# Designs tried in a protein design run: designed miniproteins, single chains, continued (2). Part 45

Each design is a single chain, and the fold is of that chain. pLDDT is the mean over its residues in the fold that is shown.

## One batch from the design tools (miniprotein)

Design m5533
Fold by ESMFold2-Fast:
Structure m5533 (fold): chain A 88 residues (1-88)
Amino acid sequence: AAARLARLDRAMALLDELRSKNVTYKEFFKELLRALGVPEEVIDEEAKNLFLIYSFLDYDKYGDNPLRQSVLDKIRRDLEAERARLAA
C-alpha cells in the first residue's frame, strides 16, 4: 500500500512536470509507466493499451501527436481517485 501510494505521488508529480514540456502521447505514456514501475520490456505494449483507453485511436498512427491537456487532466483525476481509494 505505502509503496503504491509513493509511486502514485511520483507519477502525479511527473504529470505536473510534463504539463509544461510539450510532449507527445507516446513520450508521456512511456514516462508515466516508468514512474509507476512498469518493466521496460512491456512499456511499449502498455503505452499502446493506455493510449487506446484514453483516446480510442490507433497508437502507431496518432501516438506521436502532441498530448492534449484535457487527456493529461483526465489521467491526473484517475490517479488522484486511485490514490484516494488506496489511502482510505
Scores: mean pLDDT 79

Design m5534
Fold by ESMFold2-Fast:
Structure m5534 (fold): chain A 69 residues (1-69)
Amino acid sequence: MTPAQRLLAEAAVYFLAAVVLKVFGGDKEKILEYLEKAIRYAQEALAIEPSPDAQSLLDSAQRLKKEVE
């Protein structure tokens, strides 16, 4: 696994965790924390290697963060 792939995988895990918490009425603070981590890791992955998957994940995480806020 490349560094960019590892960062993208981390971003995806945090994004999915945030989605699950939101669906089950979890703590807003934890949802935002996980979304911020997803955004950070996706941005780091994009800085190493631009990819449509990384961009899509970043856009989705930012959109969900705006919705939760």
Scores: mean pLDDT 85

Design m5535
Fold by ESMFold2-Fast:
Structure m5535 (fold): chain A 77 residues (1-77)
Amino acid sequence: MEEKAKEVARLLLSIEEAEKLYEEALKNIDTEEKKEKIEKSREEGDKEVEKLLEEYKDVPKEKVEEELERIKKKEEE
């Protein structure tokens, strides 16, 4: 269970970071080609995320939040 919570937390953190990068990139995009590449990257990531979240649906959200907080604290190191 703990290991699964860590995997979900890492997954959520990666999604959050990717979304921030996508938002920043989209703000500076002036061509359809670049926008399409970013959107395709999102689509591929979303499919993988959905599969992992379905596998871990029974993992308590509380444990996921605790692991996410631990990861963020370690980054301050």
Scores: mean pLDDT 73

Design m5536
Fold by ESMFold2-Fast:
Structure m5536 (fold): chain A 80 residues (1-80)
Amino acid sequence: MLEKELEEATELAVEGAREYKRLKEEGGPASKITGAALRAIGSSLTAALLAKKMGRPELGEEATERANKVAPELKLDIRA
């Protein structure tokens, strides 16, 4: 059920972006900031790959856009 996997990947990307923004604003450890950014990137890539597999690449673009709305400084440009 690719739609559910896409929703889960999209939510993980948004959560990663949210944690990245929070840690950046709090002046958290660089390792945790980097870890949150990598989670946002990896989950956005997973969403893009799932969306492409579904023949709906625009859904992957929406996932990346949602993450970027939370943390614009990440400037995610994910292509699958």
Scores: mean pLDDT 82

Design m5537
Fold by ESMFold2-Fast:
Structure m5537 (fold): chain A 79 residues (1-79)
Amino acid sequence: MEALKEFLAAASSPEDAATAVELIEEAKRRFEEAKSPEEVERIREETIRRVQEQVSHPGAARVSIEAIEGLAREAIEKL
């Protein structure tokens, strides 16, 4: 997470980097608590929407969405 935060801060504002990291960490926690593929999909969609609304830099938003999609895939595999 430290390297990701540094990368996002260099590519976007420190504020966007902090918001992106917070959203990814929250999503990771929610995915670990998910009990069904439908719940994972709901968490994925909600978190991607929040990234699009709160992370203003398009590049930072894209990287964050890719990370969230990866976490969702891992959560489904764990089920």
Scores: mean pLDDT 78

Design m5538
Fold by ESMFold2-Fast:
Structure m5538 (fold): chain A 86 residues (1-86)
Amino acid sequence: MASLEQRREAARIVAEVVLEKARELGHERLEAAARELLAIIDDPAATLAQIQAGYRRVAREMEELPEEVRREIEEEIKARLDELAA
């Protein structure tokens, strides 16, 4: 089972990838969700529940994207997570 530290690091990667893509697209709501998740991760007092809530917010905004764009973001996230696991 992933530790809180591992979940925090994975969430950071997700937030960073999503933030950069949201900026490229000019998608204000997705950018706001990604920034919120990063702020939660940067708080050493943040609980796993708060990190999961932030992640769910990002996932919800991602569902509103065209499938092609969402796939690109998901592939980039997977690539960075695989690199972290290596």
Scores: mean pLDDT 80

Design m5539
Fold by ESMFold2-Fast:
Order: sequence, then C-alpha cells, then structure tokens
Structure m5539 (fold): chain A 88 residues (1-88)
Amino acid sequence: LTPKEREALLEIMALVAKAMGYLAKAVIAKKLGDEEEAKEYLEKAVEALREAIEKAEAALKEYPSPVIEQERRSLEQALKALEKELAE
C-alpha cells in the first residue's frame, strides 16, 4: 500500500467501524423490544456506510487502487443489505 492508499483506507475503515457500532446497537435495541430505536440505529449505520463509500469513490477519482476498489464493492453490497432491512 502507498501512504496515500493507507490514509484513505484508515478513514474508510473508521467509518465502517462506526457503522458496525450502530448495527450492534440496533440489534440490542431490537432484543429489548424497542423497534423504533433499532430502526434509528440502522439508519445511522446506513449513513456511516454511505460516507465510507463516498470516501472510497473520492480516492478512486484521484488515483487507481485495486484494494480501495474491492473495498468499495464490498461496502456497496453491505449497504444494499442494510437498505433492504430498513425497507422491510
């Protein structure tokens, strides 16, 4: 990894970690019977994941990176899954 790729990946991974934190809170809220709070945390997880994708796309516009492109695709798949959960 170049220093520039590493810096971009650290920012992307921090946003992914934030999204996972919100997902954990959504699961806990649902187990406690709070469907409304669970949905709110799911929405926050989706927002964090969208920010991660935007960071990946911005990096890819400036320089080619197979690693960041693969991460972007993985994040897009995760976003689709979460958006389906919110729609149901």
Scores: mean pLDDT 86

Design m5540
Fold by ESMFold2-Fast:
Structure m5540 (fold): chain A 112 residues (1-112)
Amino acid sequence: MTPEEQEARELGRGARDGILYAAENPETAKEIVDALANVFREGLLHLAGSPAVRLAVDEIVEAVREAKEKNPEIGRYIADAFIETLRDVAAEHPEIRPYAEEGIARLREVVA
């Protein structure tokens, strides 16, 4: 595993753990999700220009799918927050746009 792939997997796994925690704690979910989206944004900016970004995005999509199964309302809030984050990062870093757009499309399908 390359250092970038390891970093992307660790970023995605940390975000996944927080997403699932938010789904189990609805009363504080919005604050948790907003904080996670900010951390994830910073991580994506650090990984910008690396195909490893796809690994972090894949982990988020799977985590949101699981969160929606536990709590559909919180799952939708999480999806919206991460869609916004991916859109913002892709606007600043066109090189990751294909991965961001794929992730956004998959997140939209999960919460449809």
Scores: mean pLDDT 82

Design m5541
Fold by ESMFold2-Fast:
Structure m5541 (fold): chain A 80 residues (1-80)
Amino acid sequence: EVDKESIEGAYEYILENQDNEEKLEGLLEIAKYHAETSEGALKQLEALVKYMEENREKLSPKAKKLVEELAKIVEEAKKK
């Protein structure tokens, strides 16, 4: 089950913090852990990555790098 409001909230959080390297790195660590341990979290993260790719033009170069790193986390977790 994918929560659209949570995806939109996560996207806004990333936009607000896209210049804060420490917060973005923390998001990657949390995302990797949950994607590997929860099917629901993996689906939620995959939906977030798709939402960010659809809205990529609004992202800074640093936030675009975050999207690529999140996409790699999703791809690796799906191979498990």
Scores: mean pLDDT 78

Design m5542
Fold by ESMFold2-Fast:
Structure m5542 (fold): chain A 61 residues (1-61)
Amino acid sequence: SARELLERIDKLEEEIKKLKPVTKQGKRASDEARDRMAAGLTPEQLEGIVELLEEELKKLK
């Protein structure tokens, strides 16, 4: 479950980054932030955040 949530977060970040320029350093920092976020949040909190991000992404399309 947590692994699937992280995979969904990765996909959302890639979609969002397509809307903005991204540097190699920025991508690395984003990856580290994701790992720390996943370690610090409960699966329920992560799921809620992913759901909100998916909804916001749909509005940007």
Scores: mean pLDDT 64

Design m5543
Fold by ESMFold2-Fast:
Structure m5543 (fold): chain A 89 residues (1-89)
Amino acid sequence: SKKELEEKKKIADLITEFLKEVAPKVDLKKVKDWPEEKILELVKVMIEIGKKLGYSKEIIIKAIEEFLKSFGISEEVIKKAVKYVEENL
């Protein structure tokens, strides 16, 4: 549907903003090997980017989940990150 395509575009646009802010400061190839606490600090940065750009909580959650999954973060850590976003947005 048109609404689903618009949502996918918003998620992709926000992931692009995460890459612009994070890639110059972080070796993204190594993020999968980071301790959970360091991944959660990255999640806090991504929340602030999404909020600053005016994205909804739902889009921020989906963009963070897709971002972490694309860089090889485990499903267990992704679930903890999603819970953190839900409790802090």
Scores: mean pLDDT 86

Design m5544
Fold by ESMFold2-Fast:
Structure m5544 (fold): chain A 84 residues (1-84)
Amino acid sequence: LSKEMLLEYGEGLLRMAGAVALLAAQREIAKGVPKEEAIKKAVEFLRRVGEILAENLSKIDEEIAEKVKKYTEEVIEEVKKKLE
């Protein structure tokens, strides 16, 4: 795998994780879970996914790991905006 492919796969995985977290949080809110609690759970999940990806990628390339960390925060912000 090239560095470019690793970054593409990492960002793709984070996009999928974001979509899953958003859907799960929306379902929890629909079932009566407080919005703030559902958001907190979604953010915690996404942060863990991003940390695991960045940790593994840092063993290959530190710059890619830093880009994945930055993209994780962007995905978290987008999910929060859609739930708030």
Scores: mean pLDDT 86

Design m5545
Fold by ESMFold2-Fast:
Structure m5545 (fold): chain A 82 residues (1-82)
Amino acid sequence: MTVEEAREMIEIIRDNIEDIEKKADSYSKEELQNAIEALERMKRKLKEIAEQMKEKDPELAKEAEEEIKRADDLIEKLRKKI
């Protein structure tokens, strides 16, 4: 994974997290469960990015870790709605 590829993936994941945050209040129970599963997949990808970027671009690794925390907070919030 290149630094540029990692940055683009973080931006795509960030946009997806923001989209879920905006739509979550209108979600059915099934849609909430699907959103949680999607966020968990995004978290796994962010962890891979953070690990690969740790030595190549520590600041980008930190951005990935910040998005992981954001995803965790959103997962917890969505679980409380179920």
Scores: mean pLDDT 87

Design m5546
Fold by ESMFold2-Fast:
Structure m5546 (fold): chain A 73 residues (1-73)
Amino acid sequence: MSEKEKAEKLSKALALGVASEVGLEDPSLYPEVYEAIQKSPLEGLELAAKHPKVKEKALKAKEEVEKLLEEAK
């Protein structure tokens, strides 16, 4: 597996972890966050960050995803 593929998979896993917390707080928002993650983990995390209870975790995960994707270029 390439470093880029590894970074993409890890980024998606991190984003899905945050999405599951959004789903527990607001199940109606979960499908939108999930679909956004499938297109881009960063887009999904930005959408999740709009939820007050997961905002801090979503923003932190977004920073980690940005670092992973930059290092894998």
Scores: mean pLDDT 79

Design m5547
Fold by ESMFold2-Fast:
Structure m5547 (fold): chain A 95 residues (1-95)
Amino acid sequence: GLAEAARRVLEAVDRLIEAIKSGNTEEALQAVNELVRALGELGDELAKIDPQKAREFGIRGIGLVLRIIGNILEKDYEGALKTAEELRAEVERVA
């Protein structure tokens, strides 16, 4: 259900934050891949309830993920952490 999918995304965000804090770019990018899969599952659950909100969430989610990837590749770990927290807040709004 929606709540279970949202919890998985929040857990993936926590793992991403830990990976970013490790300073290991490859571990951080692996955590991003896990987060993307969890976000896809959340988007699918949200689409069953409200397809328009699912589309809006998907667009915002993609934008935030791309910013996190950019921050990680630039070694802007503070920026990556800030954007990960923005993604957490977005997930909490739709859950």
Scores: mean pLDDT 88

Design m5548
Fold by ESMFold2-Fast:
Structure m5548 (fold): chain A 69 residues (1-69)
Amino acid sequence: MPQDLALLLAHATFLAISTPEVRRAVEARLSGVRTVSQLRALFLEELKRAGEAGDEEARRLYEKLQQLE
């Protein structure tokens, strides 16, 4: 439970650095998310898609997140 709060804060921080498009996409899929691991997977996918769209910052965060995995 406390660890989930820490992850939530980190999540909010990542979104603040990322684009608002990523935030919207994640919020839309929150209903289907049942675990923290799935939430992480969604962020990785959204960051990957944003990177392919031209967001270099999103690609950098994607690589960083994979190392933290």
Scores: mean pLDDT 66

Design m5549
Fold by ESMFold2-Fast:
Structure m5549 (fold): chain A 111 residues (1-111)
Amino acid sequence: EKEKIEKALELLKRARELLKRLTAAIEAGDEEAARAAAEELRETAEELKKIGEELAKSKDPKVAKAGKEVIATAEALIELAEAARAGRATLEQLVAGQLLIVGAEFSLELV
């Protein structure tokens, strides 16, 4: 269980870094860099969702609740990554994604 929490925190840290790269690429008008960062974010978020689904099955209600928040964060990041790949992501959506990551990190650190 602790190993899955540590893995989720590692993936959230990577998602935060990728989201910063994506934001910088969009601000610079670098479509190739934005596409690359969005694809890596999608892959990271899909792995995060899988770990969140395992955590959500925990018999510990606090871990299960944190797992559900990780799933919700991962799903939002997948949607954001797909929007970014299509050239439709806004800076406001990128900021919202970063806040979701911070919330999920906080929930996991409490368990």
Scores: mean pLDDT 87

Design m5550
Fold by ESMFold2-Fast:
Structure m5550 (fold): chain A 87 residues (1-87)
Amino acid sequence: PLEVVRESLNELAKKVTGDEVKKIVELHQTPKDAPPQEFRIKAELSSGNTITLHMTRGDGTYTVEAEISANPEAGKELAALAERELN
């Protein structure tokens, strides 16, 4: 599952920034053994920039917030794409 998450994030990062995920710095999900109600991931890109994703589930829908260092417009685009894929 971690590898699938990394691959999905890498594809989204490439589409939005043209940059690749170098490593996952942090990953947190609650609960661990069911579909997550809250999911946080922080990744470092090959450029040295960082992606932070925060996903929460409420009322049957996932809401995604994303930040990309030095590119707030790309962060918003990534969040919108992730929400579309999840809902």
Scores: mean pLDDT 74

Design m5551
Fold by ESMFold2-Fast:
Structure m5551 (fold): chain A 82 residues (1-82)
Amino acid sequence: MLPSDATIEAVFKKYDKDGDGKLDEEEFKKAVRDILKMIGLDPSKISDEEIYELFKKYDKDGKKIDFEEFKKAVLEAIKKLL
């Protein structure tokens, strides 16, 4: 099962504490795990290291992930658990 864009956006906004439209590494890890849990997947099946590698893969400026990058990273994490 894939989450809707609206669900991904709601979780992204929940963890975007600065309101700048970006997530740092800690916010990103929490947001990814929250989405996995919401769609009925076990977030313990993905390691902190795997989430960190997803963050680095999609982080183009070396600091934070925007919404489009976050959406791609979430879909890749879900595919690994399906």
Scores: mean pLDDT 79

Design m5552
Fold by ESMFold2-Fast:
Structure m5552 (fold): chain A 80 residues (1-80)
Amino acid sequence: SMEEYVKRGREAAEKLIETARKLKELGYDGFARSFEALAQAVRELIEKAEKEGYEKYRDELDTAIRLADSAVKSAERFLE
């Protein structure tokens, strides 16, 4: 449903921002900037989906959420 995608997207964006903050604290400014950019892209895609219709953005939103989740997991492994 749209509600589930919005929730998942917002959670993914929040995780990206949290991960970016940790990366920045450790001096990985380049990685932090990339994660912040991805979070912004996910948020903008959610706003477009809410305004213009979920069906038009379903595939992009699903892909963006998947990429975000993968990026966070990779960063968490790197930071361990």
Scores: mean pLDDT 85

Design m5553
Fold by ESMFold2-Fast:
Structure m5553 (fold): chain A 74 residues (1-74)
Amino acid sequence: SMEEIRERLIETIKRFVNGEIADELVKKLEERGIGNDSMERIKLLGEIAGLPKAVIEALTMEDINKLLDEIAEE
């Protein structure tokens, strides 16, 4: 469901913030030449979370901002 997808993405973002996946993320950012583009970085986090490509491509900055707000409220 969309709620389960959102929960997986939030959990992966929390793991990134806590440094648990920082090395994997840095390696993939360097491999793909992704700079400071927040949307590309978040889409990569979605890939690390194991989300389907269609779901990742459907993510908007509005969706990302809502997810970040949910994380910040904890």
Scores: mean pLDDT 68

Design m5554
Fold by ESMFold2-Fast:
Structure m5554 (fold): chain A 98 residues (1-98)
Amino acid sequence: MDAEEQVELAEKYAELAKRYAEKGDAKKAGRYAALGGSYASRAAELGGDMERAKKAGEEAAEAGTRAAKIGKGEGAIVATGGAIAGIGGAVQAELAAR
C-alpha cells in the first residue's frame, strides 16, 4: 500500500467520522476518526502528501472531539479514542513536513 493510498484512506475516514458525528452516532464517528488518524500517521511514516495527511488527521480529531461531547458511555470513550488518534496523525504529518 503506497503513501498516496494512505492519504486517500485518511481523507475518506475523516469525512465518514464527520458525517456520523453530525448524525449523533458517537461510536461510529469515533471508529472512523480512529481510522482516519491511523491512516494519516501511516501516510506521514511513508512520506506521502503531508499537507493532506495533516488536514485529514485534524478533521478526524475534530469529528472525534465533537462526537465525544454528544456521546454517552461506550460511545464517548470510542469517540475520545478517535480524537486522540486524529491528533496523533496530524502531529506526525506536521513533523514529517519539516
Scores: mean pLDDT 85

Design m5555
Fold by ESMFold2-Fast:
Structure m5555 (fold): chain A 88 residues (1-88)
Amino acid sequence: SYIEEMRELLLEMLELVEKRQPGSAAEREAALAKIDGLVDELLSLSEEELEEYLKRLEEEMPSLGEGLREQAEIAKRLLELALEYKRK
């Protein structure tokens, strides 16, 4: 499902930002709750807003450093999934 794929990508992004995996069940649960909130925020955006963010991200990606580029690629996949969900 689109929501499950978005959750997996957001978890991957959080692991990249924190540069570690959750060390405890409580830490894992907190991370998943944060991810659910981020999915809700992403899905609250209009199709037009998602398309605008995607275009801007694609324009900025060539100028990003390698560490930020990996995060940007995940963000691009998230925006694409949200758009596909909205168009369904």
Scores: mean pLDDT 77

Design m5556
Fold by ESMFold2-Fast:
Structure m5556 (fold): chain A 88 residues (1-88)
Amino acid sequence: SEADKAFLEDNSGEVNAALADELLRAMSSVWDPFVEALRARLVAELAARPYSMIEVLDMVAEARREAARHRFPDVDVKELVDGSSALR
């Protein structure tokens, strides 16, 4: 809706931070400095300039694949990380 679009445009930094938080919640039950560093980098990049939702989703998906490869190197992370499921 137009209201949802306006909310995303006006609060892009907050929305981007929420997406990065979802990455951390989905990936960690144990503290991991690699995942924390990825989250901090992603939050900083997403807050630094305006991004489209597609760009944000691509960046989150890539960060999740990077974190998953670090935690589960023997698993095909492309099957685990989907753009739509990354937001859930």
Scores: mean pLDDT 58

Design m5557
Fold by ESMFold2-Fast:
Structure m5557 (fold): chain A 100 residues (1-100)
Amino acid sequence: MKLKELAIEYAKKKDYLRYVAALLVLLREGRILEALRAQAEAARAEGAISWSEEEIEAALEALEKNRPPAEEVERMVQELIEQHLREAPELAELIEEIEA
């Protein structure tokens, strides 16, 4: 299963720690749009948002068009990963499990 699909399946199973770990792996690999798409699809599947597939695609296209410089994106991703690891240190083991 692709990492994006794996993240969505973890969310559906309410395994939110593995879900977050999978999203952090996508972000660390520079797969930002895949991480955002997985988050949107998981939220839609759980009924947390009422957005259509078309609305999700339009939002992702708008984000790509207005993307900050690569250095700024990398800085934001690094900060986000460090924040999650501080709040939930167990994510480090789960990230290694997913990357193995």
Scores: mean pLDDT 78

Design m5558
Fold by ESMFold2-Fast:
Structure m5558 (fold): chain A 64 residues (1-64)
Amino acid sequence: MGTAEGIAGGSKATVTADVGKGSATSDGGQSDADGMAVTAASLAQNTGDSELGARYAAEGGKLS
Protein backbone atom coordinates (compact mmCIF):
# COMPACT_ATOMS: atom_id res chain seq x y z
CA MET A 1 0.00 0.00 0.00
CA GLY A 2 1.29 3.45 -0.94
CA THR A 3 0.25 5.94 1.71
CA ALA A 4 1.15 9.59 1.29
CA GLU A 5 0.74 12.31 3.92
CA GLY A 6 0.89 16.06 3.53
CA ILE A 7 1.48 15.84 -0.20
CA ALA A 8 -1.63 17.81 -1.16
CA GLY A 9 -0.49 20.67 1.07
CA GLY A 10 -2.87 23.60 0.96
CA SER A 11 -4.92 22.01 -1.83
CA LYS A 12 -5.94 18.87 0.06
CA ALA A 13 -9.28 20.32 1.12
CA THR A 14 -9.96 21.86 -2.28
CA VAL A 15 -9.74 18.44 -3.94
CA THR A 16 -12.87 17.41 -2.04
CA ALA A 17 -14.62 20.68 -2.85
CA ASP A 18 -13.62 20.50 -6.52
CA VAL A 19 -15.27 17.09 -6.93
CA GLY A 20 -18.27 17.65 -4.69
CA LYS A 21 -20.53 20.52 -3.70
CA GLY A 22 -18.77 23.69 -2.65
CA SER A 23 -16.15 23.84 -5.40
CA ALA A 24 -14.41 26.72 -3.60
CA THR A 25 -14.49 25.78 0.09
CA SER A 26 -14.03 22.55 2.02
CA ASP A 27 -12.43 23.68 5.27
CA GLY A 28 -12.63 20.51 7.36
CA GLY A 29 -16.35 19.85 7.31
CA GLN A 30 -16.10 16.39 8.84
CA SER A 31 -13.17 14.83 10.66
CA ASP A 32 -13.66 11.30 9.31
CA ALA A 33 -14.64 12.21 5.75
CA ASP A 34 -12.05 14.99 5.60
CA GLY A 35 -9.23 12.68 6.67
CA MET A 36 -10.28 10.05 4.15
CA ALA A 37 -10.51 12.57 1.30
CA VAL A 38 -7.14 14.11 2.19
CA THR A 39 -5.49 10.70 2.21
CA ALA A 40 -7.01 9.79 -1.16
CA ALA A 41 -6.02 13.14 -2.68
CA SER A 42 -2.46 12.89 -1.36
CA LEU A 43 -2.13 9.32 -2.62
CA ALA A 44 -3.46 10.22 -6.07
CA GLN A 45 -1.17 13.25 -6.34
CA ASN A 46 1.81 11.19 -5.22
CA THR A 47 1.11 8.54 -7.87
CA GLY A 48 0.04 11.13 -10.48
CA ASP A 49 -3.52 9.81 -10.75
CA SER A 50 -5.79 12.70 -9.87
CA GLU A 51 -8.86 10.82 -11.15
CA LEU A 52 -8.64 8.28 -8.33
CA GLY A 53 -8.22 11.04 -5.77
CA ALA A 54 -11.25 12.93 -7.06
CA ARG A 55 -13.34 9.75 -7.03
CA TYR A 56 -12.40 8.94 -3.45
CA ALA A 57 -12.98 12.53 -2.37
CA ALA A 58 -16.50 12.47 -3.79
CA GLU A 59 -17.25 9.16 -2.07
CA GLY A 60 -15.74 10.39 1.19
CA GLY A 61 -18.12 13.32 1.24
CA LYS A 62 -21.08 11.03 0.61
CA LEU A 63 -19.96 8.38 3.08
CA SER A 64 -19.83 11.07 5.74
Scores: mean pLDDT 46

Design m5559
Fold by ESMFold2-Fast:
Structure m5559 (fold): chain A 110 residues (1-110)
Amino acid sequence: SAEEILKKAEELLEKGDVGLAIIYLASQLATGEKQAKLSGLLGKVALYIKKDPSSGEELAELLLKDPEKFGEKLGLSEEEIEFVKSLPEEDKKILAEFILLLGKYYEKKK
């Protein structure tokens, strides 16, 4: 379930395994090329939030309401923005919750 996926990702974040949390989440939502694209996207999100942990809530909201602005803020290419737009709404909701978890994780490390 989405809750179990997010709980496992949170546990990996609490251990400091950000890269493993990203790979785990992407593997639960997709396989092959889509999994690689999701991992790359989440890596860019994690780097952005690491330098500005307070941005997590804004990024999560933009992902759901304005994926083009979400992509602009992260410096995504047009192809990457179209990939974000193509994601199922259920996947976007899981990704938004994970973005909130990343924000909380990096905020605690200040």
Scores: mean pLDDT 87

Design m5560
Fold by ESMFold2-Fast:
Structure m5560 (fold): chain A 72 residues (1-72)
Amino acid sequence: MMQLQQQSQEAAKIVKKFKAGEDVSPEEVGQAVRTLLEAHRQGALPPEGQEIIEEIRRMAAAGREAARELAA
């Protein structure tokens, strides 16, 4: 899957920018997360992707907690 491999590498860079504290749009981060999860499912995850998947899991948990607070 050459296109997915290319997309997953770009997605990893976007997530790294977000982790470094750079201002990345929520849409870009969401697209990057979806691309990395799809690459993980297909076994096309880049070498740095395993660490990023763990970070995504943490971010998703934090996001759910924030959404719960906003809904209250």
Scores: mean pLDDT 68

Design m5561
Fold by ESMFold2-Fast:
Structure m5561 (fold): chain A 79 residues (1-79)
Amino acid sequence: KSPIEELIDRLVELIERLDKAFKEETDPEKRKKILEIQMEVSSWLIHASVMKLLNIEDPEKIKEIEERLERAERELEEL
């Protein structure tokens, strides 16, 4: 229920959606784009997880990752 826990949950959900989209996609270029988005989202999940583990929550960084997550969700929907 903390902002960082909510962010981690949303990042995990997006990774699951990306994995499903990759398995269902037949176009090689779109599959490459899905993998690129998945790599970015995975890096944000690592950062958020480290912040939670160290108890060093940067509100500006959390907001930055949230904004990036929303953009990644839109990119996946536009594929």
Scores: mean pLDDT 85

Design m5562
Fold by ESMFold2-Fast:
Parts: sequence; C-alpha cells; structure tokens
Structure m5562 (fold): chain A 107 residues (1-107)
Amino acid sequence: HMTPEEKIDEAIEILKEVRDILRKAAEQADGPTRELLQQYIDLVDEIIEQLKKLKENGASEEDVNEFLDSAIEFLRKILETLRSLGLPDDVIEALEEAIKRLEQLKK
C-alpha cells in the first residue's frame, strides 16, 4: 500500500528519531561511549543522505527494500554494542522499536 517514495520518507523520519535517541544518550555518556555514539550518529546521517538520493533517483521497491535490509542490519549491530556497554533500558527499547518500525516498512 505504500509507494517506494512514501517508504523512504517514513524511513528517514524513523532514522531522525534514532539520531535523536543516540544524541540524548551521548549527552549522558562518558567520554569513550560519547565518542562511539557520535560515530553512530554520523553513520545514521549517512544512511539518511543515501535514502534522500534513492528518492531523488526514483528507486524501485526492490532497491528500497534492499537498502532498508542493510540499514536494519547496521542498526541491529549498533543495538548489540550499546546493550554490551550497559546503556539505559529506555534507550535500548526506543532503538528496538525504531528497528521494528523499519522492518514493517518492507511489508
């Protein structure tokens, strides 16, 4: 029911929420964890920019779903790292919900 363009727009909004979650976590983190969170924010910003380019180029449903698969895999790796670092449960749960929302866009 969603067009590829609508899926991209929704994915960008979800990723902006992920960026805000990571930014808030970084403000409360120690130096090494803050630096790692900033690297993850930069990676999320790159994913947002690549989605904008896909939208501009008129990407197919298949192209969008393949890109979302890659983005979801990267976010899952980030989530596992943050769990291992003992970040607060509210941060972990917010990121898990964002990943679930991205997975729903592929349907």
Scores: mean pLDDT 87

Design m5563
Fold by ESMFold2-Fast:
Structure m5563 (fold): chain A 79 residues (1-79)
Amino acid sequence: SLVDQARQYAQQSLDYYKQGDWDQMIKYSDQAEDYADQAVRQALRMPPEQREQVLAQLEAISPLLSEARKAKDEALKKQ
């Protein structure tokens, strides 16, 4: 799913952050944000029951996405 892809890319971006690979970190963080945005857009077209499920999954990964975004901001400042 798009939520699973957002989670995977966000996790990989944080792994690159730990390795000091800023370019890969930024790339994977951007992909995570793109997949999360696509998931929101898809959810808005779903019936309420399915929409709530997708939004709940996005909320569950929200701390991970926030951490990846903060790491991206730090990586951008080091370029």
Scores: mean pLDDT 83

Design m5564
Fold by ESMFold2-Fast:
Structure m5564 (fold): chain A 96 residues (1-96)
Amino acid sequence: DWHINAVVDPLVEGMRKGAADAPNVSDAEAQEWVKKGQALLAEGLINGSMDKIQEGLYLIGYGQGALLYKQGGKAAVEKAIAEQKEALTELVKLLL
């Protein structure tokens, strides 16, 4: 579904990129990216801006992916991606 992909893809791409960059990203930097992403996501939801929603989700994913990779490696990142895909897919289906 187009709507599901528009929401899921930025988060997943962010998580994979964050995991790939994890050795060069500090925990503080990763947390800053999550915070920036959360602010952009909130702004996008309030203003109805899909671009801001997608950018916010990507940045949240990037920070989370980096932190998860540092804690549990690639396996932890892929598990989190699978869980987030399921949760967001169900949420988007409820919103239509």
Scores: mean pLDDT 83

Design m5565
Fold by ESMFold2-Fast:
Structure m5565 (fold): chain A 93 residues (1-93)
Amino acid sequence: SSEREARIERAVALELARFDEISGGKGVVTLEDIEAYINSLPLSDKEKEALIQMARQMLEALDVDGDGKVTREEVEAATRERVEDELEKEKLK
């Protein structure tokens, strides 16, 4: 399970690092924060729109309170659950 825990911690660390960058240290992320972040990237307008659409789907999947906000704790919990489910399906030890 040490390798399992290392994979979970790595995935959580990567997602929380992105969250902290997008949130600007606020501890919450809104769709507007995500749109601002994506629009700051050196990407084409078409690529930016595709990423924004994916972000909207991700926020919906995280089952936020309907206020359009996601907390750091919700991202951590969702990431852990996702990776744990993936590891169980793959029967990794």
Scores: mean pLDDT 74

Design m5566
Fold by ESMFold2-Fast:
Structure m5566 (fold): chain A 98 residues (1-98)
Amino acid sequence: STSATPEELREAQARRLVEWVRRNLEEVERVVEELLREAERLEDVDPELAERIREIAELLRRLAEALERGDLESALEAARRILDVQAEGYALTLAALA
């Protein structure tokens, strides 16, 4: 009753991300611009990481646009994809260290 499954934790994280974006819509474009600048900086050092950062930036923009339209389902889908991209990056880092 107090133990959450990994899937329940993922859904809770997605909902928290949607809630943060909803409260901070004016900040989203600034965060997207910062992420895109970081991706450009990393392009010559780690192009794979740069591409993941660009994917997160685009998904964050789509999440904000969905919320502006009142499309909560599309916003949640974008949030879940952001979490999946972040999890994939972590798994690949562990694989590279093995």
Scores: mean pLDDT 77

